# Ledger of designs, part 105: designed miniproteins, single chains

Each design is a single chain, and the fold is of that chain. pLDDT is the mean over its residues in the fold that is shown.

## One batch from the design tools (miniprotein)

Design m3643
Fold by ESMFold2-Fast:
Structure m3643 (fold): chain A 86 residues (1-86)
Amino acid sequence: KRKRELAYLASRTAEQILFDFSRLGSFIKYLPRYAAEIAREYAEMLEEILKDPSLVKDNPHPIVSKEELERAAELLRKYAEELLSK
């Protein structure tokens, strides 16, 4: 469910999310366009939370700061753009 994915992302730092991507090393290396699509989707979900924090109001895990959510979304968008530029 989208709600569970939003809850997961809201509780993670940008570095933790990027580390999770690194577990797909071969996939990222050989299919950078698909990796970029996933990174962009995560960035969009984080931006959705920033626009409507009520989406994760009842999150079972502690939500990271607004600044951290903004940083994570920005870094994931830049990561996706970098992958697409190659």
Scores: mean pLDDT 71

Design m3644
Fold by ESMFold2-Fast:
Structure m3644 (fold): chain A 94 residues (1-94)
Amino acid sequence: EEELLKEVRKLAEEKKEEAIKEVEKMINDGASLDEINEKLREYEKELLKEVEKLIKKYGPVSKETRDKAEEIVDKAGMEVYLHALELIEEKKKA
Protein backbone atom coordinates (compact mmCIF):
# COMPACT_ATOMS: atom_id res chain seq x y z
CA GLU A 1 0.00 0.00 0.00
CA GLU A 2 2.92 2.42 0.72
CA GLU A 3 4.33 1.58 -2.75
CA LEU A 4 0.91 2.43 -4.25
CA LEU A 5 0.89 5.84 -2.52
CA LYS A 6 4.45 6.52 -3.76
CA GLU A 7 3.35 5.71 -7.34
CA VAL A 8 0.24 7.90 -6.94
CA ARG A 9 2.35 10.82 -5.66
CA LYS A 10 4.82 10.41 -8.56
CA LEU A 11 1.98 10.20 -11.12
CA ALA A 12 0.21 13.25 -9.61
CA GLU A 13 3.43 15.31 -9.68
CA GLU A 14 4.18 14.37 -13.32
CA LYS A 15 0.60 15.12 -14.42
CA LYS A 16 0.60 18.36 -12.40
CA GLU A 17 3.72 19.57 -14.26
CA GLU A 18 2.05 18.73 -17.61
CA ALA A 19 -1.18 20.51 -16.57
CA ILE A 20 0.72 23.61 -15.40
CA LYS A 21 2.52 23.89 -18.77
CA GLU A 22 -0.78 23.46 -20.65
CA VAL A 23 -2.57 26.05 -18.48
CA GLU A 24 0.35 28.50 -18.90
CA LYS A 25 0.04 28.14 -22.69
CA MET A 26 -3.75 28.62 -22.51
CA ILE A 27 -3.35 31.79 -20.42
CA ASN A 28 -0.72 33.15 -22.85
CA ASP A 29 -3.12 32.40 -25.73
CA GLY A 30 -5.88 34.41 -23.97
CA ALA A 31 -8.03 31.59 -22.55
CA SER A 32 -10.83 32.52 -20.14
CA LEU A 33 -11.09 31.30 -16.53
CA ASP A 34 -14.01 29.08 -17.64
CA GLU A 35 -11.79 27.40 -20.27
CA ILE A 36 -9.02 26.94 -17.69
CA ASN A 37 -11.50 25.45 -15.17
CA GLU A 38 -12.77 23.02 -17.84
CA LYS A 39 -9.17 21.96 -18.59
CA LEU A 40 -8.55 21.45 -14.85
CA ARG A 41 -11.66 19.21 -14.63
CA GLU A 42 -10.36 17.13 -17.57
CA TYR A 43 -6.93 16.89 -15.90
CA GLU A 44 -8.46 15.68 -12.61
CA LYS A 45 -10.65 13.09 -14.40
CA GLU A 46 -7.65 11.70 -16.33
CA LEU A 47 -5.50 11.62 -13.19
CA LEU A 48 -8.25 9.83 -11.21
CA LYS A 49 -8.61 7.29 -14.05
CA GLU A 50 -4.86 6.56 -13.97
CA VAL A 51 -4.94 6.30 -10.15
CA GLU A 52 -7.82 3.78 -10.39
CA LYS A 53 -5.66 1.70 -12.77
CA LEU A 54 -2.84 1.74 -10.18
CA ILE A 55 -5.26 0.77 -7.38
CA LYS A 56 -6.53 -2.19 -9.46
CA LYS A 57 -2.93 -3.27 -10.15
CA TYR A 58 -2.00 -3.18 -6.42
CA GLY A 59 -5.45 -4.15 -5.09
CA PRO A 60 -7.18 -4.89 -2.99
CA VAL A 61 -6.28 -1.75 -0.99
CA SER A 62 -7.72 -0.35 2.24
CA LYS A 63 -10.32 2.44 2.21
CA GLU A 64 -7.80 4.63 4.06
CA THR A 65 -5.22 4.13 1.27
CA ARG A 66 -7.86 4.90 -1.40
CA ASP A 67 -8.91 8.05 0.48
CA LYS A 68 -5.25 9.16 0.72
CA ALA A 69 -4.80 8.59 -3.03
CA GLU A 70 -7.86 10.77 -3.75
CA GLU A 71 -6.48 13.48 -1.42
CA ILE A 72 -3.20 13.47 -3.39
CA VAL A 73 -5.18 14.01 -6.63
CA ASP A 74 -7.29 16.80 -5.09
CA LYS A 75 -4.18 18.58 -3.78
CA ALA A 76 -2.47 18.39 -7.18
CA GLY A 77 -5.55 19.87 -8.88
CA MET A 78 -5.74 22.68 -6.33
CA GLU A 79 -2.05 23.52 -6.88
CA VAL A 80 -2.60 23.79 -10.67
CA TYR A 81 -5.64 26.02 -10.10
CA LEU A 82 -3.74 28.35 -7.73
CA HIS A 83 -0.82 28.57 -10.18
CA ALA A 84 -3.27 29.51 -12.97
CA LEU A 85 -4.79 32.28 -10.81
CA GLU A 86 -1.31 33.71 -10.07
CA LEU A 87 -0.40 33.74 -13.78
CA ILE A 88 -3.67 35.47 -14.72
CA GLU A 89 -3.03 38.18 -12.11
CA GLU A 90 0.56 38.65 -13.33
CA LYS A 91 -0.63 38.98 -16.94
CA LYS A 92 -3.15 41.68 -15.92
CA LYS A 93 -0.25 43.67 -14.38
CA ALA A 94 1.91 43.34 -17.50
Scores: mean pLDDT 78

Design m3645
Fold by ESMFold2-Fast:
Structure m3645 (fold): chain A 98 residues (1-98)
Amino acid sequence: DKEKLEKFGEELKEESDRNLEAAEAASKKAIEYAKKNGVKSSGYLMAGLAAATGNYMLSLLAKKKGVEDAAKYNLELYERSLALLNETVKQVNAIDKS
């Protein structure tokens, strides 16, 4: 059922968008925490990693189901979430006084 697969692909893209928003929120909270406390928060960094991992898993699920456009979209959002996490880690490590 081609229409059912297209709808499923759109649902996976929407879930990837939510994971990217979660990654952005986690990044902001990690940096704010480090600035306020002078130490990094592993919890906020782990939240960012979870969001990136979610997008990677969604790209694999889309690929397995043959929804190639969703697989590419979800992989791109994984790469964006991971790049954001790497930059966040760099910023919080520069602040960390522990």
Scores: mean pLDDT 89

Design m3646
Fold by ESMFold2-Fast:
Structure m3646 (fold): chain A 90 residues (1-90)
Amino acid sequence: MEELLKEIDELYEKGVEFAKKLKDPERQARVFRALDAIYSAAKEYVLRGEEEKARELINKAKSLIDNKDYDGLVEFGEKVEEELRKERGI
């Protein structure tokens, strides 16, 4: 649990640094929205004991950030956000 939570926090920090380098406020906003969705989902999975789901989500997001894949990160974040909305009945 603690190790995964630390990895999630480190992932968010790297994502914020990536967003800051984009210089376009609209692109920065989209990355921050994606990071917030991914961060929320990953933490919820860890707290529920669904560590496997948390690891898959962290690994995917980390790969996208490490590769500086803006389009992939935004698309992934949108999918995660949609899944969270459906789960919450919104």
Scores: mean pLDDT 81

Design m3647
Fold by ESMFold2-Fast:
Structure m3647 (fold): chain A 108 residues (1-108)
Amino acid sequence: SEREALRAEIEAQEARWLATLAGLPDMPEEAREELRRAAEAFLQALASDGEEGRRLLLEAAEALLRAHELAMPAKMKVAKLSEEEQKEYEERFKKKSEEILEEVRKAL
């Protein structure tokens, strides 16, 4: 079914993201926990409708962005960014995260 196909795609995406994060040294467990939380909220949203479904989709988006935020120090270390480049990267991420959450809220 379409719902089963979508569930499988979400699970496959989570596995790909976890594999990417696992390849980074010093990856915090909190980043993996937020990624699992995002996948769990997406799966729950598939079984929900109306306002509850929208709430769960927003929760999934917030958890996914939090996982990326927690992974940033490890990513910056691998990329060997200077302190100035690290600040620019963090500022760009914050702005883009706010834009993504705004678009998710508008789409729901």
Scores: mean pLDDT 76

Design m3648
Fold by ESMFold2-Fast:
Structure m3648 (fold): chain A 80 residues (1-80)
Amino acid sequence: LSEEEKKELIEKLEEVKEKLLKLSKENQLQALKSMADYFKETNPEIAKVVEEAIKRIEAGEDAKKVIEEATERILKLIKE
């Protein structure tokens, strides 16, 4: 990823996180599935983090906590 692509991706991720936290669990899962599909070919490491978050939420973990932790992990991957 270029420096400009990293900045754009970080801004989009922060925006998506804010929107996700305001959604219902069903809509959060749908949005996360779309994100995983989007990153599957371009950033497989990010897609894996999103897929893990989906599994954790489906397993009954707190969606807010999982989304916050997944976002932090993705931000670290982008900044590396």
Scores: mean pLDDT 78

Design m3649
Fold by ESMFold2-Fast:
Structure m3649 (fold): chain A 79 residues (1-79)
Amino acid sequence: SPLLEKRREAALIGASITVLRMHVFILQKNGEPVPESLKKRLQELIEKAERFLKENPDLPEDVKKGLRNEIENAKEILE
């Protein structure tokens, strides 16, 4: 179904954000500098996720909330 396809797409975007966010977290925890390229890649994924939410307003609230939470967690780690 189209809804199942959109749920899968949201999950893949969220997973991509989680992977890069965890990479940043590990570097920060080890006192290592976070490469600007990694920060830019994470920022681009945040922007992609925000566009996906805008383009799919009819997504179930649980899916939208989950993706918004991943966006906010990623924004916090980049501060």
Scores: mean pLDDT 89

Design m3650
Fold by ESMFold2-Fast:
Structure m3650 (fold): chain A 78 residues (1-78)
Amino acid sequence: SAREAAEAEEKQLEEYLKELETTPPPMDLSPERAEVVRTTALALQLIGVAFLHKLAGDEEKEEEYIERAKKIVQEALK
């Protein structure tokens, strides 16, 4: 179901965030470029989770994840 898919993606997102804390960025990118790639990937994952919650009918969770994605993009574009 869409709700089960959303919950599975939330779990994968939490695991991805944990990996980001322990894995160094690729050394073939500048620190600035690596940050752009990391931020873009995270924002897209948050939007994906929001989309799955929308399909499950969970408007509150959809809004929560969209706001998290907006915040990350806004901070990166300062």
Scores: mean pLDDT 74

Design m3651
Fold by ESMFold2-Fast:
Structure m3651 (fold): chain A 64 residues (1-64)
Amino acid sequence: REALRRELEKRIEELLKQIKEDDRKGVSRQRTIELTSEALRLIGALIDVELGTPEEEVRRLLAE
């Protein structure tokens, strides 16, 4: 649980940094939307972890 929580937090932070950089560089809005959607999915997974959802179930939901 703790390892998964850390992993999700790191991924979210990196995606937010990438979104900021891409926005400053004027990259495609479609790319920004895709990255934002991914960040929202990771945030949802983080909430599930905090609510006590089993790690295996959360990882399954994150699997493509």
Scores: mean pLDDT 75

Design m3652
Fold by ESMFold2-Fast:
Structure m3652 (fold): chain A 59 residues (1-59)
Amino acid sequence: SLIDRMLELARQEMDRHKIPQAERDRLLSRLRAAAESNDAALYRAVGEEYGALVDAIEA
């Protein structure tokens, strides 16, 4: 499905940024929920949390 393809690409991007597995699994679960419910606020929240994790790891 398109959602599964989106999540696979997101997983690969998170792996590239070395996001820890537990955080990655949690973010992907929330991203799936956002995609299935078309929840823009949840998408934004997941994106903000992901950005903060990338910044912390790459700083």
Scores: mean pLDDT 81

Design m3653
Fold by ESMFold2-Fast:
Structure m3653 (fold): chain A 85 residues (1-85)
Amino acid sequence: SLLDKLRLAVYSTALYLASLGYSEEEIRKKVREIRDRVLAGELSDDDVGDMVRKGSTAFFSSPPTLEQQQLVQKIVDEVVKEAEE
């Protein structure tokens, strides 16, 4: 579904950026950009699949702390909720 695709794209992007040490504000800005691109139909299922792979690779190479993981989940939930009708 579009919602599942949105959640995967936003989560994968947030996880990737958190693993690289980006700030909450930078993560929020980037995931909102990705959300808007998903909603505009600009990202294919293959594009989102690549994001998931990239996020997973970053996670296993430099695992985020529990606090960073909680921050990622909070950002994902808030950014996706902002897009719900």
Scores: mean pLDDT 82

Design m3654
Fold by ESMFold2-Fast:
Structure m3654 (fold): chain A 94 residues (1-94)
Amino acid sequence: MEELAEKVLELYLEMVEKMEEAKELAEKTGDNKIGLEKLKEIQEEVVKKAAEILGKKEEDVTVSDVYELIAELYEKYPELRERLEKFARELEEK
């Protein structure tokens, strides 16, 4: 379970960083559509990777399933919570 939790966490952290970059691009250009299109591509890649990690079909996994899993891990493992909070702070300092 912990190895699965670590893989899901790493995937989530990388995707959050890419999503923040897409958001910054939308804000700089004033074009919310370009940011939204990139966000959708990132979310589709997350679902594909999550399905592979979970041993499920891509069609059986949604972005919300990934977020729910992260929320469960966040509640169950205080060390993951601290890692996520540190990562969020580092993103804000950029």
Scores: mean pLDDT 71

Design m3655
Fold by ESMFold2-Fast:
Structure m3655 (fold): chain A 84 residues (1-84)
Amino acid sequence: SMEEEQLEEFKRSVEEFLKSLKEGKLSSEEIDEAVLNLIGLLKKPDLPEGLKEEGIKFLKELLKEKKLSEETKKKIEEELKKLS
């Protein structure tokens, strides 16, 4: 299904992003942009549950990153509270 294709693509994108993040290849601006885009995606009312679960895992992993701005960390923490 299209939802399964979207989930697979999302997981692949997340894995690639986290790899680049851990290798120090991403700027602070690129990290902040990716977080804001993901938060926007997670606010969609029609989001498949599998995408929501993977998005939550990604946000939790991002909170371990030292390059995040305090504003972006706060936005992640607020979204995680709403999703719990």
Scores: mean pLDDT 75

Design m3656
Fold by ESMFold2-Fast:
Structure m3656 (fold): chain A 75 residues (1-75)
Amino acid sequence: MFREMLENADEEELQKILNTLKAANLVIDDGVPVSEAAKKYGVSQSSVTRLVNLEKESIAKAVGEVLLRVADALE
């Protein structure tokens, strides 16, 4: 369950998850190529592609959820 993973993750892991989800959201929302989005956030193209292909609507929602969880955990 994603929320429990986020609450137990350290700050490094949360930032990596955030960057991957932000890259995926950039692909979905702005139509940016996966390679460019992955490069921009310093994450793997394979990870971004996998997330985008799982379910575009759910991933956009997950980005928002991760941002809220990170704010809650760090601040």
Scores: mean pLDDT 68

Design m3657
Fold by ESMFold2-Fast:
Order: sequence, then structure tokens, then C-alpha cells
Structure m3657 (fold): chain A 64 residues (1-64)
Amino acid sequence: SMEEIRKAILETVKELMRLMGDTTDKVLALKHVNPEEVERIVEEMRKKAREILEEGDKKIAELE
């Protein structure tokens, strides 16, 4: 149903927002700002974001 699809989208968005908050905390926790360390944190975020989006897409595809 359209309502179930909407809920699945909202859950995906909430998971992405949580990931963004966690990523922000990791960057802020760095005692020395090193571009390579920041890039590593951002790459990990990108990987997790991809996984969240793929799971969300799968859930939506299984709904009417």
C-alpha cells in the first residue's frame, strides 16, 4: 500500500539521519584534523549509507 511505502521511506530517512549524526560525532571527536582520517570516516559513512539505501529499496520493492 502507499502508506506502507511511505513508512518504509521514512524509516530509511531516519536511519540516514542517525548515520549523519554518528559521522558528525566521529569527526568532532578527532583531536587532530587529518584530511586522510576525515576521508576514511566519510568513506565509511558512504558505505553505510549505500547499505541503508539498498535495504530501503528492497523493502519498498516488496510492498504493493
Scores: mean pLDDT 83

Design m3658
Fold by ESMFold2-Fast:
Structure m3658 (fold): chain A 61 residues (1-61)
Amino acid sequence: SILQQLQQQKQQRDKQIKALKDQFAYAVKNNDWNMANFIGGQLRQLGVSQKDIDDLYKKVK
């Protein structure tokens, strides 16, 4: 059904977002601002809000 396909797509996207958030945290901790900005852009393309990215930055910094 279409609901099953949407659920699978959501789970896949959630996994991608989690991996990118982990990479973002790693880049921030290592003062790799070029990488952090690049990953932040990818997170935004996946629908993560700027507020959530800023909140993650504050937690890691």
Scores: mean pLDDT 85

Design m3659
Fold by ESMFold2-Fast:
Structure m3659 (fold): chain A 65 residues (1-65)
Amino acid sequence: DKLELLRQATERAKQLGLAAAKAGRAQEAKDLIKQDFAGLSKQFPDLKEEIEKALAEILAEIERA
């Protein structure tokens, strides 16, 4: 299920991004997550909108941390 894979990738990225932000590496984490999600958009073009929304949410959450 593509949506389940996206949900799992999103939760993993949030977890890693928040941990990196606590370590003072928020920008590095954001850059890596952007790369990963760009790859997902190429792999699942039908989910582009969902992937873009998930990425925006992850980046906003890291920025708030």
Scores: mean pLDDT 83

Design m3660
Fold by ESMFold2-Fast:
Structure m3660 (fold): chain A 77 residues (1-77)
Amino acid sequence: AQVTVVGIPGKASDVNRLAFAVAEELEYDTEYTKQLAETLATKGQAVLANVTQEKAQRLQQAVAALAPSAKVLLEPA
């Protein structure tokens, strides 16, 4: 499955917090984290590489705690 992360556009601190939260849960490297933050800042959303349902649920909980206005949607692979 893939996960779409919808962030808060235009707020650099919120976008960075969201990108770091996603990177921590999915164990992304620095380069991927940077690309994720840029994608969220420019497009307001990012589609993540294949993510297990368990990791997607953890992401939804982490994002809800950090940024209630941000959304994490699970899309079928």
Scores: mean pLDDT 68

Design m3661
Fold by ESMFold2-Fast:
Structure m3661 (fold): chain A 86 residues (1-86)
Amino acid sequence: SLKEELKQGAIDAVKGAEEELKKSRDALNQGNAEEALKHSQIALFLATVAMAAAEMAGDEETLKRARKIHNEALEIGKQAEDLLAA
């Protein structure tokens, strides 16, 4: 069903967002602000897609996961911007 496809799409988007968030953290730890910002922006985009799909599917658990990733991606993105400004 469309609902099951949306639920799976949300789960896949969350997994992608988690991978990009990890890449962003790893880049920050290496002092690579440009890569950290890039991966944080991709994580933010994927988390936003996951939030929309999870809400349409009624998947509260995946929605909560996506919101957490969204917030963490915003925080890492700001840290990367601060590092670029230094």
Scores: mean pLDDT 91

Design m3662
Fold by ESMFold2-Fast:
Structure m3662 (fold): chain A 79 residues (1-79)
Amino acid sequence: HHHHMMKRREEALKKMEDYLKEAGEAIQTLAKRDPEKAREAQEIVLEGLNKASEYLKRGDFDKAVEIVKEAVEKVKELA
């Protein structure tokens, strides 16, 4: 069971990394157009990461990925 949980954690971290790359690109685009919105987008990502970290510690990897995805979608809406 522990081996299965570690595999799920690794897969979740890879998905979160891909979403964060998308957010980073959107934030860079926003920073060139509207620095204030870029700052708001950065705060959304940080809040999402802090919340997702709590679920990662609890072993709820699916929820952690969902939270990061939701934060990234909010960032894209600002762009």
Scores: mean pLDDT 82

Design m3663
Fold by ESMFold2-Fast:
Structure m3663 (fold): chain A 80 residues (1-80)
Amino acid sequence: MKEEIKKKVKEVVKALREELPDLQDTVDEMEKYLLELIENGTLEELAYQVEILKDNAERFGLKKVAKKAEETLELIKKAK
């Protein structure tokens, strides 16, 4: 389950790179943070951060990021 969530988080990061090409360094830092939450945090903490990311993506019109963040949240819910 955590490996599936990690794969989905990497898809979120890929969407961030596509939709924010001028902010690659910021996206790299965000990837590191989210992967650290998967390895050392709780699923509840990860879900909270991904939900914030989804809300911000929707606010700024990052449609691919919002979609991948939603898919990640559904996967976390499925993990219980």
Scores: mean pLDDT 82

Design m3664
Fold by ESMFold2-Fast:
Structure m3664 (fold): chain A 91 residues (1-91)
Amino acid sequence: MSEEELAHIPEAIERGADALVFQDGKYVTVGRILSLLSTLPGQTVEVLTPDGLIYTATVRDILIYLPEDSLLPRVIFVVEIDPNVAPVPAP
């Protein structure tokens, strides 16, 4: 888990997101996973970003975080956008 990934967990929690979205190894935004059959690293997923676009991405890491005032752990996916697949607008 990188320092960059850790730095953006609070934003994801505050915004109710379950993904940290990276492109070219850099943090871009938070997102929501729309489809996944497996949570394992290397899995291809669809992620909704706040701009209303759905990206195809690969799961790079899975973070488990327990907020201070919560009884339920948060699972946050670190995903890398696939540059070969164009995003599509959310319906």
Scores: mean pLDDT 74

Design m3665
Fold by ESMFold2-Fast:
Structure m3665 (fold): chain A 84 residues (1-84)
Amino acid sequence: SEEELEEAKKKTKEYMEETKKLLEEGKIEEAIKVAQELADYMMSLYQKNKDDPETVKFLKDLYYEFAEQFAKWVEEYEEKKRRE
């Protein structure tokens, strides 16, 4: 539904902002948890709408952009934690 897509867009922005704040505060484990919750939410929406090509494309674009950005941030921070 249109309401569901609007909520997905809003949640993506909110979770991205929260993840960014947590990373800036050095709370990496909490940031990972928040991002995982968003990823799970978006994946659920994708599965529900898999037979609607337009909705699928919209959700894939949101998911891909988020996942790519977040994965890069997490990798950089984890590598930093492993170095003494």
Scores: mean pLDDT 76

Design m3666
Fold by ESMFold2-Fast:
Structure m3666 (fold): chain A 86 residues (1-86)
Amino acid sequence: MEEERRRVSLETAARLNYIGGLFGKEQGERLLKEGKKEAALKNYESAALSFRSAAELFEELGELPELRRESEELAKESEKKAEELK
């Protein structure tokens, strides 16, 4: 059952980081539309970190390859957006 606990813990952490990334991205987009570039930058940086963590956790999990790939792409997108706002 230790192996099952590890799997559940990794999947939960991965999904929470993925959701956190989506939230950060949405907030960044909203703030950018409002002209709040500094706040938008912080949200995109947070989103990139969350998506990176999600991708690493999904890779360690060894399941849900689509979510791993999507997390990697969303991390790159968020990183690019943050760099553009500097």
Scores: mean pLDDT 86

Design m3667
Fold by ESMFold2-Fast:
Structure m3667 (fold): chain A 88 residues (1-88)
Amino acid sequence: LPSPPVRVDIEFPVKPDVTREQAEEAARKAHEVLLSTPGVTRAEVRIVETPDGLKIEARVEGHGDAVGRAIRKAYEVLVEMGVIDPEP
């Protein structure tokens, strides 16, 4: 059976050494990756300032396993750009 449409909201905590400009560039790149993933129907990425520092928020909608794959790729890009810490 085809998977129903899913929506995921996820936050990536930005490292304290990262500037807002670097975070914005990384968010833009993550947004491109999310939208380029087959089966993703909508992606929104923004920078949010919190008391604990900057966060990259992503809202992703799509079908099947595409959303999970897209988020994984966005995570990989953010780690490669040095914007977030790799998860254990």
Scores: mean pLDDT 81

Design m3668
Fold by ESMFold2-Fast:
Structure m3668 (fold): chain A 92 residues (1-92)
Amino acid sequence: MLKELAEKIKEKLEKLEKAVKEGKEEEALKYQKEIDELLDELLRLAHETGKLREAAELINEIEKERFGEEEDIEEIVEDLKTAIEERDAVKK
């Protein structure tokens, strides 16, 4: 499931990059929103299953393939934990 979400994110990132290069602002905004939704789902699932490190590894792999930059997995895990804490601070 986490890998499936990561593949969907990769696909949307490719479409976003193409839309940006082609100057299609409306299309780019659509893909950005879809990416944000998929990332939120990935974060939720990772938290519920206790697989934050696995999610961080998948995110790092996406960034490495798309942007040529490798991030520290520990930093990604910390960022994911912070995002969960921020989400939990929001009233139901």
Scores: mean pLDDT 72

Design m3669
Fold by ESMFold2-Fast:
Structure m3669 (fold): chain A 67 residues (1-67)
Amino acid sequence: SPALRDGVAALLGIPPEAVDGVTGFSVEGPPGQPTRVDLTVDSEEAARRIREAAAGSPVELTVHVAP
């Protein structure tokens, strides 16, 4: 979903293209001030790309691979 891609990218402060392969998504924290994002991705390549792109994000990121 474009909305899911754009939402995840905005939360992590990364380009929408970097979140390709995301199949699941959850956020914890106050509205507008998320502190934790959990992602499910379809490949190890997607997980690595997202972790590298989000390395400067203030959000705690957890990535799960479920092909």
Scores: mean pLDDT 76

Design m3670
Fold by ESMFold2-Fast:
Structure m3670 (fold): chain A 72 residues (1-72)
Amino acid sequence: MKEKAIKYFEEALKAAENGDFVTALRYAAQAAYYAKPVSKEAWINAMKAAQFASDGDGEKAAEYARKAIEAL
């Protein structure tokens, strides 16, 4: 589960850096799903990353995705 969460966060970060916020949101949501049973802090940061990706804020989406990975 932890490995899957990290993989989806890395894909979300890559998509956000490329300006593909739809793909970033999709991967951030998947990462949140796999992070929830591992770490509440990672899940909260994953949900924030998904929200910022939805808002088109790639910089904040990447920041919270990194915080989620650190909490795993």
Scores: mean pLDDT 77

Design m3671
Fold by ESMFold2-Fast:
Structure m3671 (fold): chain A 79 residues (1-79)
Amino acid sequence: HMKEKLYEILLKENDDVPEELIKTFIEALDSKDEDVQVNAAVALARLAKTPEQIELLRDLAKKHPSPKVREAILKALEE
């Protein structure tokens, strides 16, 4: 559901980023290691260029179970 939408939306405007890398970051959001989840979330947030992409990452920041991950996404989106 959310992972599939993240992949489809973030793949747009990121032709210079390997799609395998985007997929790896999305899968890492469910990592057993919270620091890996945080790093992946920040990387995905930094790929957000369009209003649609930014809104999707803001939605992720509201729904992710880890407060540390949620805070990291919001901070990365503020640039």
Scores: mean pLDDT 80

Design m3672
Fold by ESMFold2-Fast:
Structure m3672 (fold): chain A 74 residues (1-74)
Amino acid sequence: KNQMGLLINGLLQIAQKRNNQEAIDLVNKAKDELKKGNYITALDYLIKAAQILNDGLSVRVAQEMKKQIEEEEA
């Protein structure tokens, strides 16, 4: 929960500094999905935002979180 919030805040800050509106929109969509409890969809938006921002570390963190949640749902 805290880790996902840190990822969202970090990606939003980078996207705002770069004026990357597509990445900002994706992070905001992830926040909306997270509020609905759609963790997998939220992580998919965060992965896409991190890829657009060329943030390989955030891509890996989001992918690892997604895998862990998918294993818990299975």
Scores: mean pLDDT 83

Design m3673
Fold by ESMFold2-Fast:
Structure m3673 (fold): chain A 68 residues (1-68)
Amino acid sequence: GTNEKLDELIKKLLSAKTLEQIQDILLEAKKKFNLSDEEILEALKKALELTKDENLKKILEKLIESLK
């Protein structure tokens, strides 16, 4: 279901190291899972909550701000 697709997206986001990788992950998720912008935003927020990587936190924070 949608929750399983969001969990997969979150796991991929947590493994990303660059803005380009995150953008590629989001593009693939939109194509493969047909996720809404709201669902993508929730996945980004959850990844931000779960990550311990300071660089990833900064990238995710900037993306969340740019979308809202």
Scores: mean pLDDT 81

Design m3674
Fold by ESMFold2-Fast:
Structure m3674 (fold): chain A 79 residues (1-79)
Amino acid sequence: MVDELAERFGLTDEERELLRKAIEQGVLNPEEIRSPRVAAAFVALMVARGLISREEAKRNAQLTLGLPEELIDEALAAV
């Protein structure tokens, strides 16, 4: 799932490693939050795993992470 999402969303090798670290931790640290694509991919993966709804994911990504809606929609389309 992680590698499939990373491929579809077009993450770099560095972004893929940050995403993997965030998943192992279960949270986004400041370093991972500072990469908007990693943060969006993490939220999308939580939706794909059934851990949160798409509505909750979009709300959290916009309000907590400050991500643009277009980036969130792109990441959600990749799952």
Scores: mean pLDDT 77

Design m3675
Fold by ESMFold2-Fast:
Structure m3675 (fold): chain A 93 residues (1-93)
Amino acid sequence: LQALQQRANELFQEIKKLVPELANDVDAAQELFDQLVANPEDVKTAVFLGMQVIAISAELIVRGRSNPSEKKVMDKALELLSEISAIIQQVIS
């Protein structure tokens, strides 16, 4: 669990570096993830974290489509966010 938390933290930091405009949203997701790691059986925290990840994904997709010069960066952030989603599934399973 600690190794998964460390990896997720590294991924959240990479996303903030790639898309600093979403730093507040990423920080909110990180806080929810830390709460979930502390209590993996907390269904409400898992749902809220899932909603936050969906919201960040949507914003990255919209930004990539609205500005083609940023699409490669947004696509990379989406890949990192997908890895975080896989980690979340491992934490709640």
Scores: mean pLDDT 86

Design m3676
Fold by ESMFold2-Fast:
Structure m3676 (fold): chain A 85 residues (1-85)
Amino acid sequence: EREAILEQIRRYSEALARYVVAHAAELEPKLREMAAEIVAAAPEEAREEIRRLLEEFIARARAGDAEGAAAALFEAMTLLYELES
């Protein structure tokens, strides 16, 4: 069910964004490593958009913007989900 999965992605994006904002400096190297792996695994046609969204997520988290970080992560995860279904 698409709605149930999108709600789960939203809740996880919000929770992860809050956690990452609180620990941004320590987590940034690992987040960049994970982002690079996610981009490499993504379909070619979506790689640039996913890279942009993950870079926005990290930048917003570094700026202390939990809401902006959550929005970027939700968009990236939703794109990944829709490309896989």
Scores: mean pLDDT 83

Design m3677
Fold by ESMFold2-Fast:
Structure m3677 (fold): chain A 77 residues (1-77)
Amino acid sequence: DELERALEEVREAAKELGELRKKGDKSDVLKEVGLTLRLIGLLFHVRLLAEREGRPEAVEEAERIAKELSGLDLRIE
């Protein structure tokens, strides 16, 4: 399932971003920016897949996972 794979990628990216943010190390700022952009892209990918498969609830799930693991409230309305 492509949508389930995309949700797993969101979880992985959000977890890595969350761990990086907890360090507070300014030397990692470019990596944090890169992970944030990747996570935003993954959320848009989930939205497209959810719309294609008629599962709008998957967008809310992805946004919840992203917020819970990364601490960022990223919404793609």
Scores: mean pLDDT 79

